# Designed miniproteins, single chains, continued (2), part 21

Each design is a single chain, and the fold is of that chain. pLDDT is the mean over its residues in the fold that is shown.

## One batch from the design tools (miniprotein)

Design m4697
Fold by ESMFold2-Fast:
Structure m4697 (fold): chain A 105 residues (1-105)
Amino acid sequence: MSEEEREEMWKEAEKTLLESTDNRKRYEAAETLLKYALQTEGKITSDIDLSKVNEEKLLKVGELLRQADEKFPSGILKSYLFGIGIILAKLGRKYEGADLITYAL
């Protein structure tokens, strides 16, 4: 996939996450954003290769998911935020990680 195609998919996912009232579409958008940030299939697992994580994109995903959850609360979005917080803490972003973990609990 080209960088331009990735940027277009990111923008569409961000819009869907923040504007959609359909939880299924919001979760699909969240998984799309996580896929780009984690360079995975959009799943948060213990086997995530931390060396492949785009830290700046992951921070942005955490911000976007928190904003989306604050607008339309969801246990699934909170579970993603908890996982993002753990990964950020492992990457040395202890304050940002702890903030997201605390919010998700």
Scores: mean pLDDT 79

Design m4698
Fold by ESMFold2-Fast:
Structure m4698 (fold): chain A 62 residues (1-62)
Amino acid sequence: SAEEAARQARLKAILQEIQDQLNKLMAERKLSPEEVRALIDQLLRELVPPSDLEAAREMIRG
């Protein structure tokens, strides 16, 4: 549907922003894999609406 396509496009844009933030932080400091995973979860919670969190997590994992 058009609504679903728009939602996916918005989530992809947010995920790109998360990737950019991760790249910046990783360049500024050395992060462990556990710290990277925790930071991804934190950024998802900050940037993604609560109703879309599961969908955003699936897009990252799938």
Scores: mean pLDDT 79

Design m4699
Fold by ESMFold2-Fast:
Structure m4699 (fold): chain A 83 residues (1-83)
Amino acid sequence: SSIDDYLKKVKQQVGILHMQMVLSISEKDKDNFELQIKELDNIIKELEKVSKTADPDSQKRIDKFITLMKGTIEQYRLLYEES
């Protein structure tokens, strides 16, 4: 389905961003880390828009992914501050 293809693409992009964030944390690269957070926030905003017009099953899947992404941002911010 179009939503499955969309979510696969989004998950691939988020995976790349997660790897880049881990690298930024290890290198203490604050500027790149904040840019990566901003890119994740933009992806979350687009997912929230898609969720509002999605069917109930798709909305449930999108909302779970949004919740996971928001939690991941909080965890990476803590990891950056502790490093």
Scores: mean pLDDT 85

Design m4700
Fold by ESMFold2-Fast:
Structure m4700 (fold): chain A 90 residues (1-90)
Amino acid sequence: APPQTITFTLGVGEEVEIEVERSGTYTITVSSAAETTVKVSVNGKEVATLRVPAGGTQSITVEVKAGDVITLKVVSGDGAPATVTVTLSG
């Protein structure tokens, strides 16, 4: 079965690519102890930039198809790693 939830810990300048195994709606949640900015792209196209305040949480929902690639990149931050959770909900 495809994973329902996956969690990443990303430092500033780090990125992760997720190949979508199942079409549906994916919720991307970012939290960090320090201010951080995470860029969300699908198939190389930026769909959102999430600006997360220190100790805060931000989420976005994206509709994707099997075979799409979701890229999550920490583009700036005040040194604490970002916790990124991706949940399939559709």
Scores: mean pLDDT 80

Design m4701
Fold by ESMFold2-Fast:
Structure m4701 (fold): chain A 80 residues (1-80)
Amino acid sequence: MVEEEMEKLYQEALKAIEENDLSGLRESMKKITELAVEANTVDMRKRAYEIFAEIAREAQRKGLPSEVISDMILEFDRAI
C-alpha cells in the first residue's frame, strides 16, 4: 500500500541521516515527494510534510548542515 511505501522511505531517510549520507537523504526525500504527488491525496501530502518536519528535527539533532537540509526541504515542499 502507498502508506507502507511512504513509511519505508521515511525509515530509509532516517538511516541516511544516521550514516551522514546527504545524497541518500536527498534521494529518499525525492521518492517521498514523488509518492505524495502520485497518490494525489491531502492525507499523503500531509504525511510527507510531517516526515520532512521529523527529518529536519533529526538532522539538526545529528548536526547535519542546517542550510543544506533547509534547502532540500524547501525544494521538496514546493514540489508537493
Scores: mean pLDDT 83

Design m4702
Fold by ESMFold2-Fast:
Structure m4702 (fold): chain A 94 residues (1-94)
Amino acid sequence: MEELKELAEELSKLLGVSFKLDTDEDKENVKELMKNFAEHVLESLEMMEPSLNEEEKKIAEKIKKLAEEILKSDDLVEIAKNFLEMVKLLLEMQ
């Protein structure tokens, strides 16, 4: 619980959004949200790949690995950790 709350707080600060984790249904909704976002990130990176330089491609490969780990995991804490790292890398591409 503590680790998940800390991850949610850091994500809230980065994204300007709040994550509700009060019930098992809330946790499942957050998990689905993070997985859906990771899937869209993978799709966006595939579309952008021909336009990326070598540095951007290296960051994109790291993001792809994190997104794949999010999609393969069923543990919300692991999903949230990988999601946070993915968001940080996405911000570096700006």
Scores: mean pLDDT 80

Design m4703
Fold by ESMFold2-Fast:
Structure m4703 (fold): chain A 70 residues (1-70)
Amino acid sequence: MAKEKAVREAIEAVRAGLERLDPSTVDPELLEQARKAIEKAEKALKEGNVDEAFSYVREAARLLGQARAS
């Protein structure tokens, strides 16, 4: 339960981060990759694969960090 809550909160945080980005100033490829990683995280979480969801959330957060640095 605790891991599932942490993953869900992390998905929300990454989504909020992506929504705050100006699409005109961000690399579209990084933005697309980050969105796909979050979609995979949500799918894995819905299927009960919490550890897999966490791995995808970490990848999405990394890509969001790169997009913010651009």
Scores: mean pLDDT 79

Design m4704
Fold by ESMFold2-Fast:
Structure m4704 (fold): chain A 94 residues (1-94)
Amino acid sequence: LTPDQQAEVTIGIAEITAAVAKNAVERALKDPKTSKEEQIKVLKEAIGLLDKAIAMLEEARKTASPETQAEIDRVIADLNRLKAEYEKKLEELK
């Protein structure tokens, strides 16, 4: 794989990771049977998954072309916005 092809694979993994995190959070927050402690746990796990995805994208960015770096930067920005939303929800639950 070229560095850009490897970066595209990493973007795909990061997007799937973010979707998994988002689905887990949405399910926990929408279910009235989910305890506050369980909501906190799910938010912390989701934030951890997003942190790992961002770190992988930052590594892929180092060897990517300028065009692919711009794509990675957009994905990182989206993940940082989602992470900030979950961090805010986590603080509201404490």
Scores: mean pLDDT 87

Design m4705
Fold by ESMFold2-Fast:
Structure m4705 (fold): chain A 80 residues (1-80)
Amino acid sequence: MEEFREKLEKLLEENKELLEKWEKEINELLEEKGFSPVEKGGALGAVREVVALYAEDPKKAEEDYEIIKKAIIEGKEPAP
């Protein structure tokens, strides 16, 4: 568990600029659509996991990010 968390945190730090950009964009969309704090937490968690994936598979990370973004725009909960 700790090793997984440490690896995740390192990947997020290495992609900090991308993480900040995508978190900002998603936060703005979530506020516009009136999502609850719990739903916002879930969506931001999903964004962090996608950013961590970016180093290993940029194409899949971008595709997963667009799925999250589209779900929020359509007023649906992001896929886990």
Scores: mean pLDDT 72

Design m4706
Fold by ESMFold2-Fast:
Parts: structure tokens; C-alpha cells; sequence
Structure m4706 (fold): chain A 62 residues (1-62)
């Protein structure tokens, strides 16, 4: 189970990086301020963190 959790963490990290890159590219295209970009990236990180925690808890319950 620890190997599965480690794999989920690494997969989530890779997916988060890909989505973060898209957010940055969109912000550059749309001319977002630093504060707007910061808020979007923080929201993404928090959402991905919660999703990962829920998936890990489901694995631990089974």
C-alpha cells in the first residue's frame, strides 16, 4: 500500500505540474496580474492536495 500511495503522490505531482503550466500560459495570454496568477495557482494546488488526500484515505480504508 505504501508503494501505491507513493505512486499516487508522484502521479498527482506530474498532473499538477502539467495543469500549472497551462494556467501560467493562459495567464500570459490573458494578461493576468501576478496576484491573479498566484490565486489561480494556489487554488489548483489546494484542490489537487484535497483530491490526493481523499484518494489516499480510500486506499487506506481498503
Amino acid sequence: SSDEIARLREETKRETIKEANKVVEQGEKDGWSFDELDAKLRELAERKGRELEERVERLRAE
Scores: mean pLDDT 85

Design m4707
Fold by ESMFold2-Fast:
Structure m4707 (fold): chain A 77 residues (1-77)
Amino acid sequence: AEEVIEKVREWAASQGAEVAEIGVAPSTEEAEARAKAVMDELRAQGLEAYGGVTSEEDVKKELGEEGALYAVLAKAK
């Protein structure tokens, strides 16, 4: 579980970005919707935003949970 979160944090650091949100949603569709909502809010504030979603199967293997993992990064322009 922590390994996936740590990789996301390392990715954020490599991009010069901050982790805005990491979470698990009940489905890939809900994870994508949440990531998009967070990215849209960050972009409205003048920030550069990036998001990604992993598969429900990968979340079950890595976290032992149902659902899909999403991560959103923010960077000042």
Scores: mean pLDDT 72

Design m4708
Fold by ESMFold2-Fast:
Structure m4708 (fold): chain A 71 residues (1-71)
Amino acid sequence: RSAIPALIEELLSEQDSVKGFTPEAMEVIMNHPWPGGEEELRQLIETIAENLKTEEVPVEAVLTVMKELGL
């Protein structure tokens, strides 16, 4: 639980396309069970960064990419 925000900040620091998530997007990410752990979260962030260049990722973008990844 407490590791997810820190992991998100680490993964976001590895790329330039996105800087963060809206509070609604963070709520969706934090409430997801992440059965594949860090690798699933990495895939989510990398896929968003490949398709979107923005300071804050909206919840709609997170939901769309999660569906594309089968999450």
Scores: mean pLDDT 76

Design m4709
Fold by ESMFold2-Fast:
Structure m4709 (fold): chain A 77 residues (1-77)
Amino acid sequence: SEMLLSQLYRLTEGAVLAAKEGDETALRATLRILRSYADAGYRSETADSARRIAEAAEKAGLEKLAEEFRRLAKEAS
């Protein structure tokens, strides 16, 4: 669904901003939502989103969350 992919894009952009702001609560919520997107069959798109968020989290010094998002990207690939 184009609508769901648009929502995934907005979710990803919001999570990148949350990482820059150190909002770990928002990032953990995003991680759970991305898992549901992968389960719904949006595997490659979820992997791409998770990689982008992981890079932002790593740059912000949120190493544990960056690792969790990298793990999701591998699982979704």
Scores: mean pLDDT 87

Design m4710
Fold by ESMFold2-Fast:
Order: sequence, then structure tokens, then C-alpha cells
Structure m4710 (fold): chain A 55 residues (1-55)
Amino acid sequence: MKYRALKPIVVPAEPPIVIEPGAVLSDAQLAEILGLPPGRAVALALKEGSIERLP
């Protein structure tokens, strides 16, 4: 599935990477960014209101 970023998402990398609002992300990309399994990454981001599900 695809998700749109609603808030800036800061990736804890050196240097830090910022995903801007409006970016479209897949489950796999969210997993990579957050360092979590895809299902957990999506659930966490949705709970925080950081992403929305796209049709």
C-alpha cells in the first residue's frame, strides 16, 4: 500500500534525513525509515498521525 506524509518525518541518520509533508511512501519505505517491520512501522506512523493511507 501507499501512504502520504502529513508531517515532517526525521530519519535518525548521519546526517539527518527529513521526509517532507506530501511525500508518498510504501510499507517497505516506512519500515526502512523507522527501522521497524512494515506492519509495525505503518501502525506507529498512523497512530502518531504522521501519515495517511492513500486509495
Scores: mean pLDDT 76

Design m4711
Fold by ESMFold2-Fast:
Structure m4711 (fold): chain A 86 residues (1-86)
Amino acid sequence: GEELARRALELARKAREYLLKGDFEKATELAVEAAALLARAARLVGEAHPEVVRADTELTFVRLYFYIEGRHDAVEAMDAAEAAAR
């Protein structure tokens, strides 16, 4: 569980880097993978686990950035990946 949370954080940070570069396609791909891994990590070690909370915080900023940029397709893809990984 903890390793999945750390991997989700790494992918969420990379997604943020690609967002800042304007590469929305690559950012979406990474954010979707991060959302799925985070959902799996939360299921294994709990939503209150420090590594899960850290990854969730970073991924929340990625979601908000997509929303502000009008990339509702990316937010919906992230939410679908999270739901499927439960």
Scores: mean pLDDT 85

Design m4712
Fold by ESMFold2-Fast:
Structure m4712 (fold): chain A 103 residues (1-103)
Amino acid sequence: SLEEKKKAIEKMIELVSKYMENPELDKKKIEEELKKNLIPDEQVVAKALLKLIENKKYEEVRLLLHYIKTGDIEGLEELLKKIPEVTEEEREAFLKLAEIMKE
């Protein structure tokens, strides 16, 4: 359901935020937790965010999480264009999650 998808996205945002605050945490365990009950687009986004954290893109990750949570599709799209590490497939997944959160 839409409500279950929104809750899953919110849990992903919380878990990624916790990992960003504590980057010494085991990435594999975080990835395993994020994959539990997530749809494919959520898994793609979570993996992309973890990649950006490894590249020390902390401010970009914070803004991406904020735009997803608020459903700010325009802000999200403009920010994604400025992050060279994000692929076209990952960009599409980010936008799909923001659309779910906007509804």
Scores: mean pLDDT 79

Design m4713
Fold by ESMFold2-Fast:
Structure m4713 (fold): chain A 80 residues (1-80)
Amino acid sequence: SELLEEFVEQGRARLKEIVEKAYKEGKSLDEIRDEIRKAMQELLEEFRKKYPDLSPEEFQKVQDELMKIADELLEEYEKK
């Protein structure tokens, strides 16, 4: 759905910004993980508030996609 795709892309941009900024600032991997965790919680709460009528299945798909994005960004950081 268009709304799910839009939210995932907004989440991707935010998570990418967090990782890139933290990498430039020389933050530890654990500090970056904590910042991503907090951002994920905020994003999911915003998503629930913005789309309260979503099925549990649709919500889970967004959560799974954002978690995949976070994992990919962390892997990129670890390889640098």
Scores: mean pLDDT 79

Design m4714
Fold by ESMFold2-Fast:
Structure m4714 (fold): chain A 67 residues (1-67)
Amino acid sequence: MLVRKYVLPDGRTIITTVTYDENGNIVSVDVEVYDAEGNRLELPASVLSGLMLLGAEENPPVYLTEP
């Protein structure tokens, strides 16, 4: 499991959690967005995908060598 945190210029925070199986294959990807005050923003999946591309430019598969 890999957790990454991205802080946007407007103070919003994106947290991505990638879960891997025992062979290193991606099983699931969760994306959470928080405002500058730490409140979770509930966004539709379509908006979440777009926001992930904007805020997490390394969201193309993270070659995770670190926990």
Scores: mean pLDDT 62

Design m4715
Fold by ESMFold2-Fast:
Structure m4715 (fold): chain A 65 residues (1-65)
Amino acid sequence: MPVYRITYDVYLVNADGSRTRLDSGTITVEGDAGPAFRALIREAAARGGAPESQIEIRVTAIEEL
């Protein structure tokens, strides 16, 4: 399976449409990053006291390893 290194930023989407950066990181995944990103959204929402629908992951780089 292809292995990907994904660099991302985590944002809170405010009611006015502005975005506040909450975190940044890098993950290594085989195939689909969807489950990992869903876990990151859930954790960020719980820590920030915000609904998951207000959390946005922005991928800044993808590297196939």
Scores: mean pLDDT 79

Design m4716
Fold by ESMFold2-Fast:
Structure m4716 (fold): chain A 90 residues (1-90)
Amino acid sequence: EEEIEKLVEEAEKKLEEFKRYAEEVLPKLSEEDQKRLEALVEDAEILFEETKKAVEYLKSQGKYEEAKEVIEAFLEKLEELREELEKMLE
């Protein structure tokens, strides 16, 4: 239970780091890429909210391993979004 809570906190921290990186690079992008980046940030925030809801549901069912997998899937998706952002800078 505490391990799941810590993973959610780590995911939130990594999302905030992604958002800060996005804000830092936003002025360096074209207007079109700025809109793309804003959409990626919004998608990441929506995915995190859905991830938190799924985790709480799975915890209520005693499915802690599945809850962990959901958080790990979010972290993997966030890393993919970061790579997509880095490609916009090239």
Scores: mean pLDDT 83

Design m4717
Fold by ESMFold2-Fast:
Structure m4717 (fold): chain A 81 residues (1-81)
Amino acid sequence: MSLEEIAEELYKKAKKTARREGDNLVLTFLVPKEVVEELGEEKAKEALEAFARRVSQSPGVVSAEVKETEEGLELTVTVAA
């Protein structure tokens, strides 16, 4: 399975939330720990980081960052609104 295919699978299974922060929209994608463990932590992190780099190239995206948490892997995307 390619890193791109893994990233798309993680995105589908992620819990998605959105909030406004000043002039920006902050999108948070939390991939549950169980899903990360199923795919392997290193592969899941690499795939999500590759996805974040791709998303950061999109028009209007200010930043995209991946963080490890107790609940799983969190992708935070900040979009200029």
Scores: mean pLDDT 79

Design m4718
Fold by ESMFold2-Fast:
Formats: C-alpha cells, sequence, structure tokens
Structure m4718 (fold): chain A 72 residues (1-72)
C-alpha cells in the first residue's frame, strides 16, 4: 500500500542520515505532508535539498525502500 511504502521510505531515509537536525527536518516534512500543509512541506524539502550530503542520503534511503518494496 502507499502508506506501507511511505513508512518504509521514512525508515530507510532516517537510517541513511547521521545528522539529528536533518532527521528532525525529514520527520517535520512527513508531518507537514500528512497535514496537507504544502507550503511548509515545500520549505522543508528545499532546506533538505540545500545540503548535498543530506540530499544524497535521502536518495539512498528512498532507493533502498523501493528495492525492498519491489522484492515483496
Amino acid sequence: SEEELAALALEKVLASLTDPAAQALVRALVEAERAGDEARAEALADELAADPAVAKAIQEGIAKAQAEWEAL
């Protein structure tokens, strides 16, 4: 389901991040999206994308989640 894939993606993204501040921003982004606050979600996504190391970790987490989801 979409919810299961989203939960798996969040888990893998958080595991790929070593910076607690970046982890907090990812969690805040998920909460903003769940609340339908598109403006806040965009602002948080832009902040996460501003750091290349954070952006790479997020991409790696998403790729791992997609690979595990496709293996089910």
Scores: mean pLDDT 80

Design m4719
Fold by ESMFold2-Fast:
Structure m4719 (fold): chain A 78 residues (1-78)
Amino acid sequence: SVEELIARAEALLEKIKAGQIEMAKINDPAEQQKMAEELKPLVEELYALLKSLPPEAQEAFRARHAGVPAEMEAEVAA
């Protein structure tokens, strides 16, 4: 269902943000890279879920999380 997809997208976004906060605390570049590699699949899954939503649901998600989809797109592109 659309509601289930939105819930999954929000859960992924929450995990990604938590992981980025944890990654910022890491002083070892190798450990930081491992965390970044672990987060990358979550970012890709979030982007795929957003693309699978109907236009109305995509608009509602973007309205609640303004700027985040653009930031996530930059992460996926990197």
Scores: mean pLDDT 72

Design m4720
Fold by ESMFold2-Fast:
Parts: structure tokens; sequence; C-alpha cells
Structure m4720 (fold): chain A 95 residues (1-95)
């Protein structure tokens, strides 16, 4: 996915602001695959914002490019899984 590649590149480049922006977009796209409800999208973003910031800071603390790339790839998987889990819980609660 283009967005995933851009996110990994931003993390590798040490661009925290761009990584956070792209990470938020990745979460939004993941949620939209489950629900187009703007309230659900907003609540998932709010819930995952601290996790996103913590994960980006963690990846940027790693100076080895190969290790940082592996952390960024694992982070994409974790963010998608977390976004799906929270979105599904919120959709079920609104039924």
Amino acid sequence: MELEKEFIEAVLAGDKDRALELGRKLVQETVRSISDDPEIIAEVLKTLEPLLEQEVDRALSVKDPEKRKRIAQAMVERLRGAAESVALTLVEKKK
C-alpha cells in the first residue's frame, strides 16, 4: 500500500510530524474499511493517538536503519489491528 510505504519512509527519515500525520491517515483508512461513521472514526483516532505517538517515538529512538524499518513494519500491523478492534467494538456498541 502507498500509504504504508510513505509511513515507513517517514519513520526511517526521522520525520516525526510526517510519521504522525501518515499514521493518523493509516488509522482512518483502516476504520473506513469497517465504518464510514465520522463519530466512530473520530473516537478511534482519539483512542489510538497516545499509542501512535508512543510507537513513533520508540521507532525514532532506534538508530540502526534495519532495526528501525522492522519496528516501523511491526507498528503498521499493530496500528491496523488496534484500529480494527476499537472500530468493531464501537460499531457493535451502537447497534
Scores: mean pLDDT 83

Design m4721
Fold by ESMFold2-Fast:
Structure m4721 (fold): chain A 66 residues (1-66)
Amino acid sequence: LEEKAEKAIELLKEGKREEAIEILVELIKEYGFVKASRVLLKIAEKKGIKREAQLLVDEAVVKYLK
């Protein structure tokens, strides 16, 4: 979970939003929304991109989980 979440954050920092959202959707399917989003946002906060990560979570819900 944490290793894949860190990869998604690195892709998001590189501007590769579609690749980052694909990993996030996989994590949500494997671990559930609450656990996947908590781990992703914790890593993003450490790396100074919490707002961008929150927007990615919101986009994943709208596009893939609604």
Scores: mean pLDDT 79

Design m4722
Fold by ESMFold2-Fast:
Structure m4722 (fold): chain A 98 residues (1-98)
Amino acid sequence: SGAEKLAAMEATARELQPEVEELQAEMAKKPSDDIEAQLKHAEFLAEVGLRMAERAGFSEEVLELLEKALELLKQGPEKLPEAKELLKKAQELMEKEV
């Protein structure tokens, strides 16, 4: 049920909200072109997204997109644009599954 997936996502999001808000506040103090800060933020979102999707029982395709994004981010800032596109695709697919 989509409602069960949404409830699991909301519970995980509430648990991680203080960490997300702290990171967003830290990012707001940096220039928008700070690649290292963007990399750190994307890596955190990929990790959070993967945990949320796994706990909520999202599809294997969602999990693979998030895992691939995380692997690309670990390769360095040159992979940041490709990783961001995978994170966007994962989010769009998750929205279709609820």
Scores: mean pLDDT 77

Design m4723
Fold by ESMFold2-Fast:
Structure m4723 (fold): chain A 60 residues (1-60)
Amino acid sequence: SLEEIAKELIKKAEEQGNDIAKRYAEAGIQSYKNGNLKEAVENLKLAADALGVELELPEL
């Protein structure tokens, strides 16, 4: 789920001390909770890019 993906990205960002990636991941989960799935996916992709990881995200 997007929520599990966001939690994983937040954990990786905290482990790396990457505040930019953490903010994107937190923005992603907040957008998801607000029902804005497109914005959630976009923010999670930005977080993953900042962390140098690839994630398979749902198409929305």
Scores: mean pLDDT 79

Design m4724
Fold by ESMFold2-Fast:
Structure m4724 (fold): chain A 75 residues (1-75)
Amino acid sequence: SHDLLVELRNALKNKDFEKAEKILREIVARDYPDLPQEEVDALIKKVKELVEAGKYDEAFQLAMTALAEWARRRR
C-alpha cells in the first residue's frame, strides 16, 4: 500500500530505524511471504547502514528498488 511506503519514508526521515524495519517487514510479510529470509535480512542490514550514515533518501530508494525487483519476480 502507498500508505505503508509513506510511513516507511517518514520513519527513515525521523531516524526511527526500529519503526522503519517493522514497516518494511510488514510490507514483505503481506506482499512477498515466500521471499528468502536472507534477502530480507540483507536489505534490512543495508537500510540500517545507510540510516546510521545519515543517508535517509538513499535508504528509502534502496528499499523501493528492492520492493520493485521483488514485485517483478512475481510476474
Scores: mean pLDDT 82

Design m4725
Fold by ESMFold2-Fast:
Structure m4725 (fold): chain A 71 residues (1-71)
Amino acid sequence: MSDREKAEELLRRAEELLAEGRLEEAAQMVVKASKLIEKVTGIKVNVDPSKLTTETAIRAAIAELRKLLEL
């Protein structure tokens, strides 16, 4: 599995965890995905884990990371 495929899988897992109300675990998946996306794209991703405390914030982060991954 490529780093890009692994990042997409982590973002998918984060959405599943959000649907289950597991915000802390979803945030952890987002942080892991952001590091892989930074490695794959070479674009510095400034994801602050302390701000990933709401469903809205986590969902917004997933959307932005997917946008970077599609480049």
Scores: mean pLDDT 81

Design m4726
Fold by ESMFold2-Fast:
Structure m4726 (fold): chain A 99 residues (1-99)
Amino acid sequence: MYYVKAVFKGPLTLEEAERVAEILLKHKDEIESVTVGTKNVEAGRLIAEALEKAGIPARLVEGVNTLTIKVKSKEAAEKIARELAENVPQLERVAVMEF
């Protein structure tokens, strides 16, 4: 089972949240679920609502600036991690994890 864990330097702006949602929606058929952690509740809600509307289960958690993405394959995890690293300047670190 594969996960992408992203840690942000701080709270996401709405523009950064839209970019994160866009990246995840490109891979919607490969994503099983997402946990969105943000200290900017509006930004986190934007991501969670976009994912839920696309049929991806999403959970919003307050007080942390993290994204946990459960994915169907290692290839999908690596692609999502790469696109987040290339397109989200607020990304502090991203890791692909297997369990």
Scores: mean pLDDT 86

Design m4727
Fold by ESMFold2-Fast:
Structure m4727 (fold): chain A 85 residues (1-85)
Amino acid sequence: SMELKRLEDEVKKLQELTEEMKKNSDLIDPDDLEIIEYMTKVYQKQYDYVKSDPTTSDGEVRGLYGLVKDDIDGIQLYLEEQKKK
């Protein structure tokens, strides 16, 4: 499914962004970093679940994609603000 591939790419993007934040951990609140790392693991598990369930609807995949995308946008904004300091 193109919907599942799009979700896979977005979850991978979140994982890469989380690794970038870990490399810049000295500039980031450790509690915020821990929350982001945990969230990334939860989204990976949710992706694995929807991928394995043949009854998963396109609507459910789109919903999960939207949540991952919104969190990526928030993390990117946060990282941009840290770079301005």
Scores: mean pLDDT 85

Design m4728
Fold by ESMFold2-Fast:
Structure m4728 (fold): chain A 74 residues (1-74)
Amino acid sequence: SVVELMREAIETVPTMSDEELRQRAQEIADALAREQGLSPEQHQLVLDALTTQFLVMKADPEQLEAYRATELED
């Protein structure tokens, strides 16, 4: 599940290397592409967005807390 992958990634972001974060972003982007039938262009945008987001969250704990707060909204 994409939601489960995102939750796991957000919880582990501060402890991951940049390479591990890129791999996690790739796994989530691939799962989204399969589940929602994303075009290659949409898949690339999601991958880039997730990679940037995870790197920002690792560098800025305030961003990580903001995402944790919205996780429960569904």
Scores: mean pLDDT 75

Design m4729
Fold by ESMFold2-Fast:
Structure m4729 (fold): chain A 70 residues (1-70)
Amino acid sequence: SMKERALVLLEKLREVYKDDPELVAFLERKIEELKRVTTDEEARAIVLEAVRAVEAAEGPVQPQVYVYVP
């Protein structure tokens, strides 16, 4: 499902960028938010927000991570 793919993506981002405690905390908040949404549109919005935040902080997300984008 979209929500499952979104959760995998956010967990992967948390793992890749684990050395940035502020980014990890942000991603953990987004994972919790994602678990509480009921629509695919809300799940997709959370994923896009998380990816944009990561790219702003760390530069372009590696192509392999996008395999999990809903």
Scores: mean pLDDT 76

Design m4730
Fold by ESMFold2-Fast:
Structure m4730 (fold): chain A 95 residues (1-95)
Amino acid sequence: MKELIEKHVKADPSWTEEELREKIEKIINEYIETYGEKELREAFERVAPLSKSLEEALIAAVFMVRYKVPEEEAVAIAEKPAEEQDAFVRRLEAA
C-alpha cells in the first residue's frame, strides 16, 4: 500500500509531497484501525488501476470494505461529488 501511495504522490503537482503524504497516511491509518490493513490493502490494489486519482481509489476501497459495495459500483461512486457520496452512504445506512 505505502509503495503505491508514494508512486501517486510523485505524480500529483497540486500538493507538496509532504502535505499529500501526511493527509493520505492519516486517512489510511484511521481506516486500518477500523477495517484492518490486509482487507483495505487488497481492496485498494483492486481499484487503484480503475481509479483516476489516489483519493478516488481510497474512497472506492473504503466503500468495498465498509459497505460491501461491488468493485465497479465503488469506483463509480468514488468519481461522484462528495454530496452524492454522502447521499449514497445515507441510503445504505437507511436500508
Scores: mean pLDDT 68

Design m4731
Fold by ESMFold2-Fast:
Structure m4731 (fold): chain A 103 residues (1-103)
Amino acid sequence: MVDEIKAAALAFKDKVIAIMSKYMDDDTVAQIKAMGDALIDEIVKLAQTEDLDTFIKKVQSLLSLFMYQVTKLASKQLDDQTVQKVVMQLSLEASDFISKIKS
């Protein structure tokens, strides 16, 4: 299960980077990649130490914080309509990731 969770988290990070690379400069994408790597490390740690229900709740909280930070970075470079489009795409990827780790 931990290996499957790590693989799902890596796939989520790669999709986020692919989306952000279409809209953001390389330096900002590198920051998002570093934040994504830290997120994966924490998710893997939680998968090893927590029961499933607690794990899912904590991952949802971590994803919400990550999405908030990414949205703040996007808002500095993109217009409001483009930010809304990006946030919608990222929210779909986050929902897919949560569904995958629940299965």
Scores: mean pLDDT 85

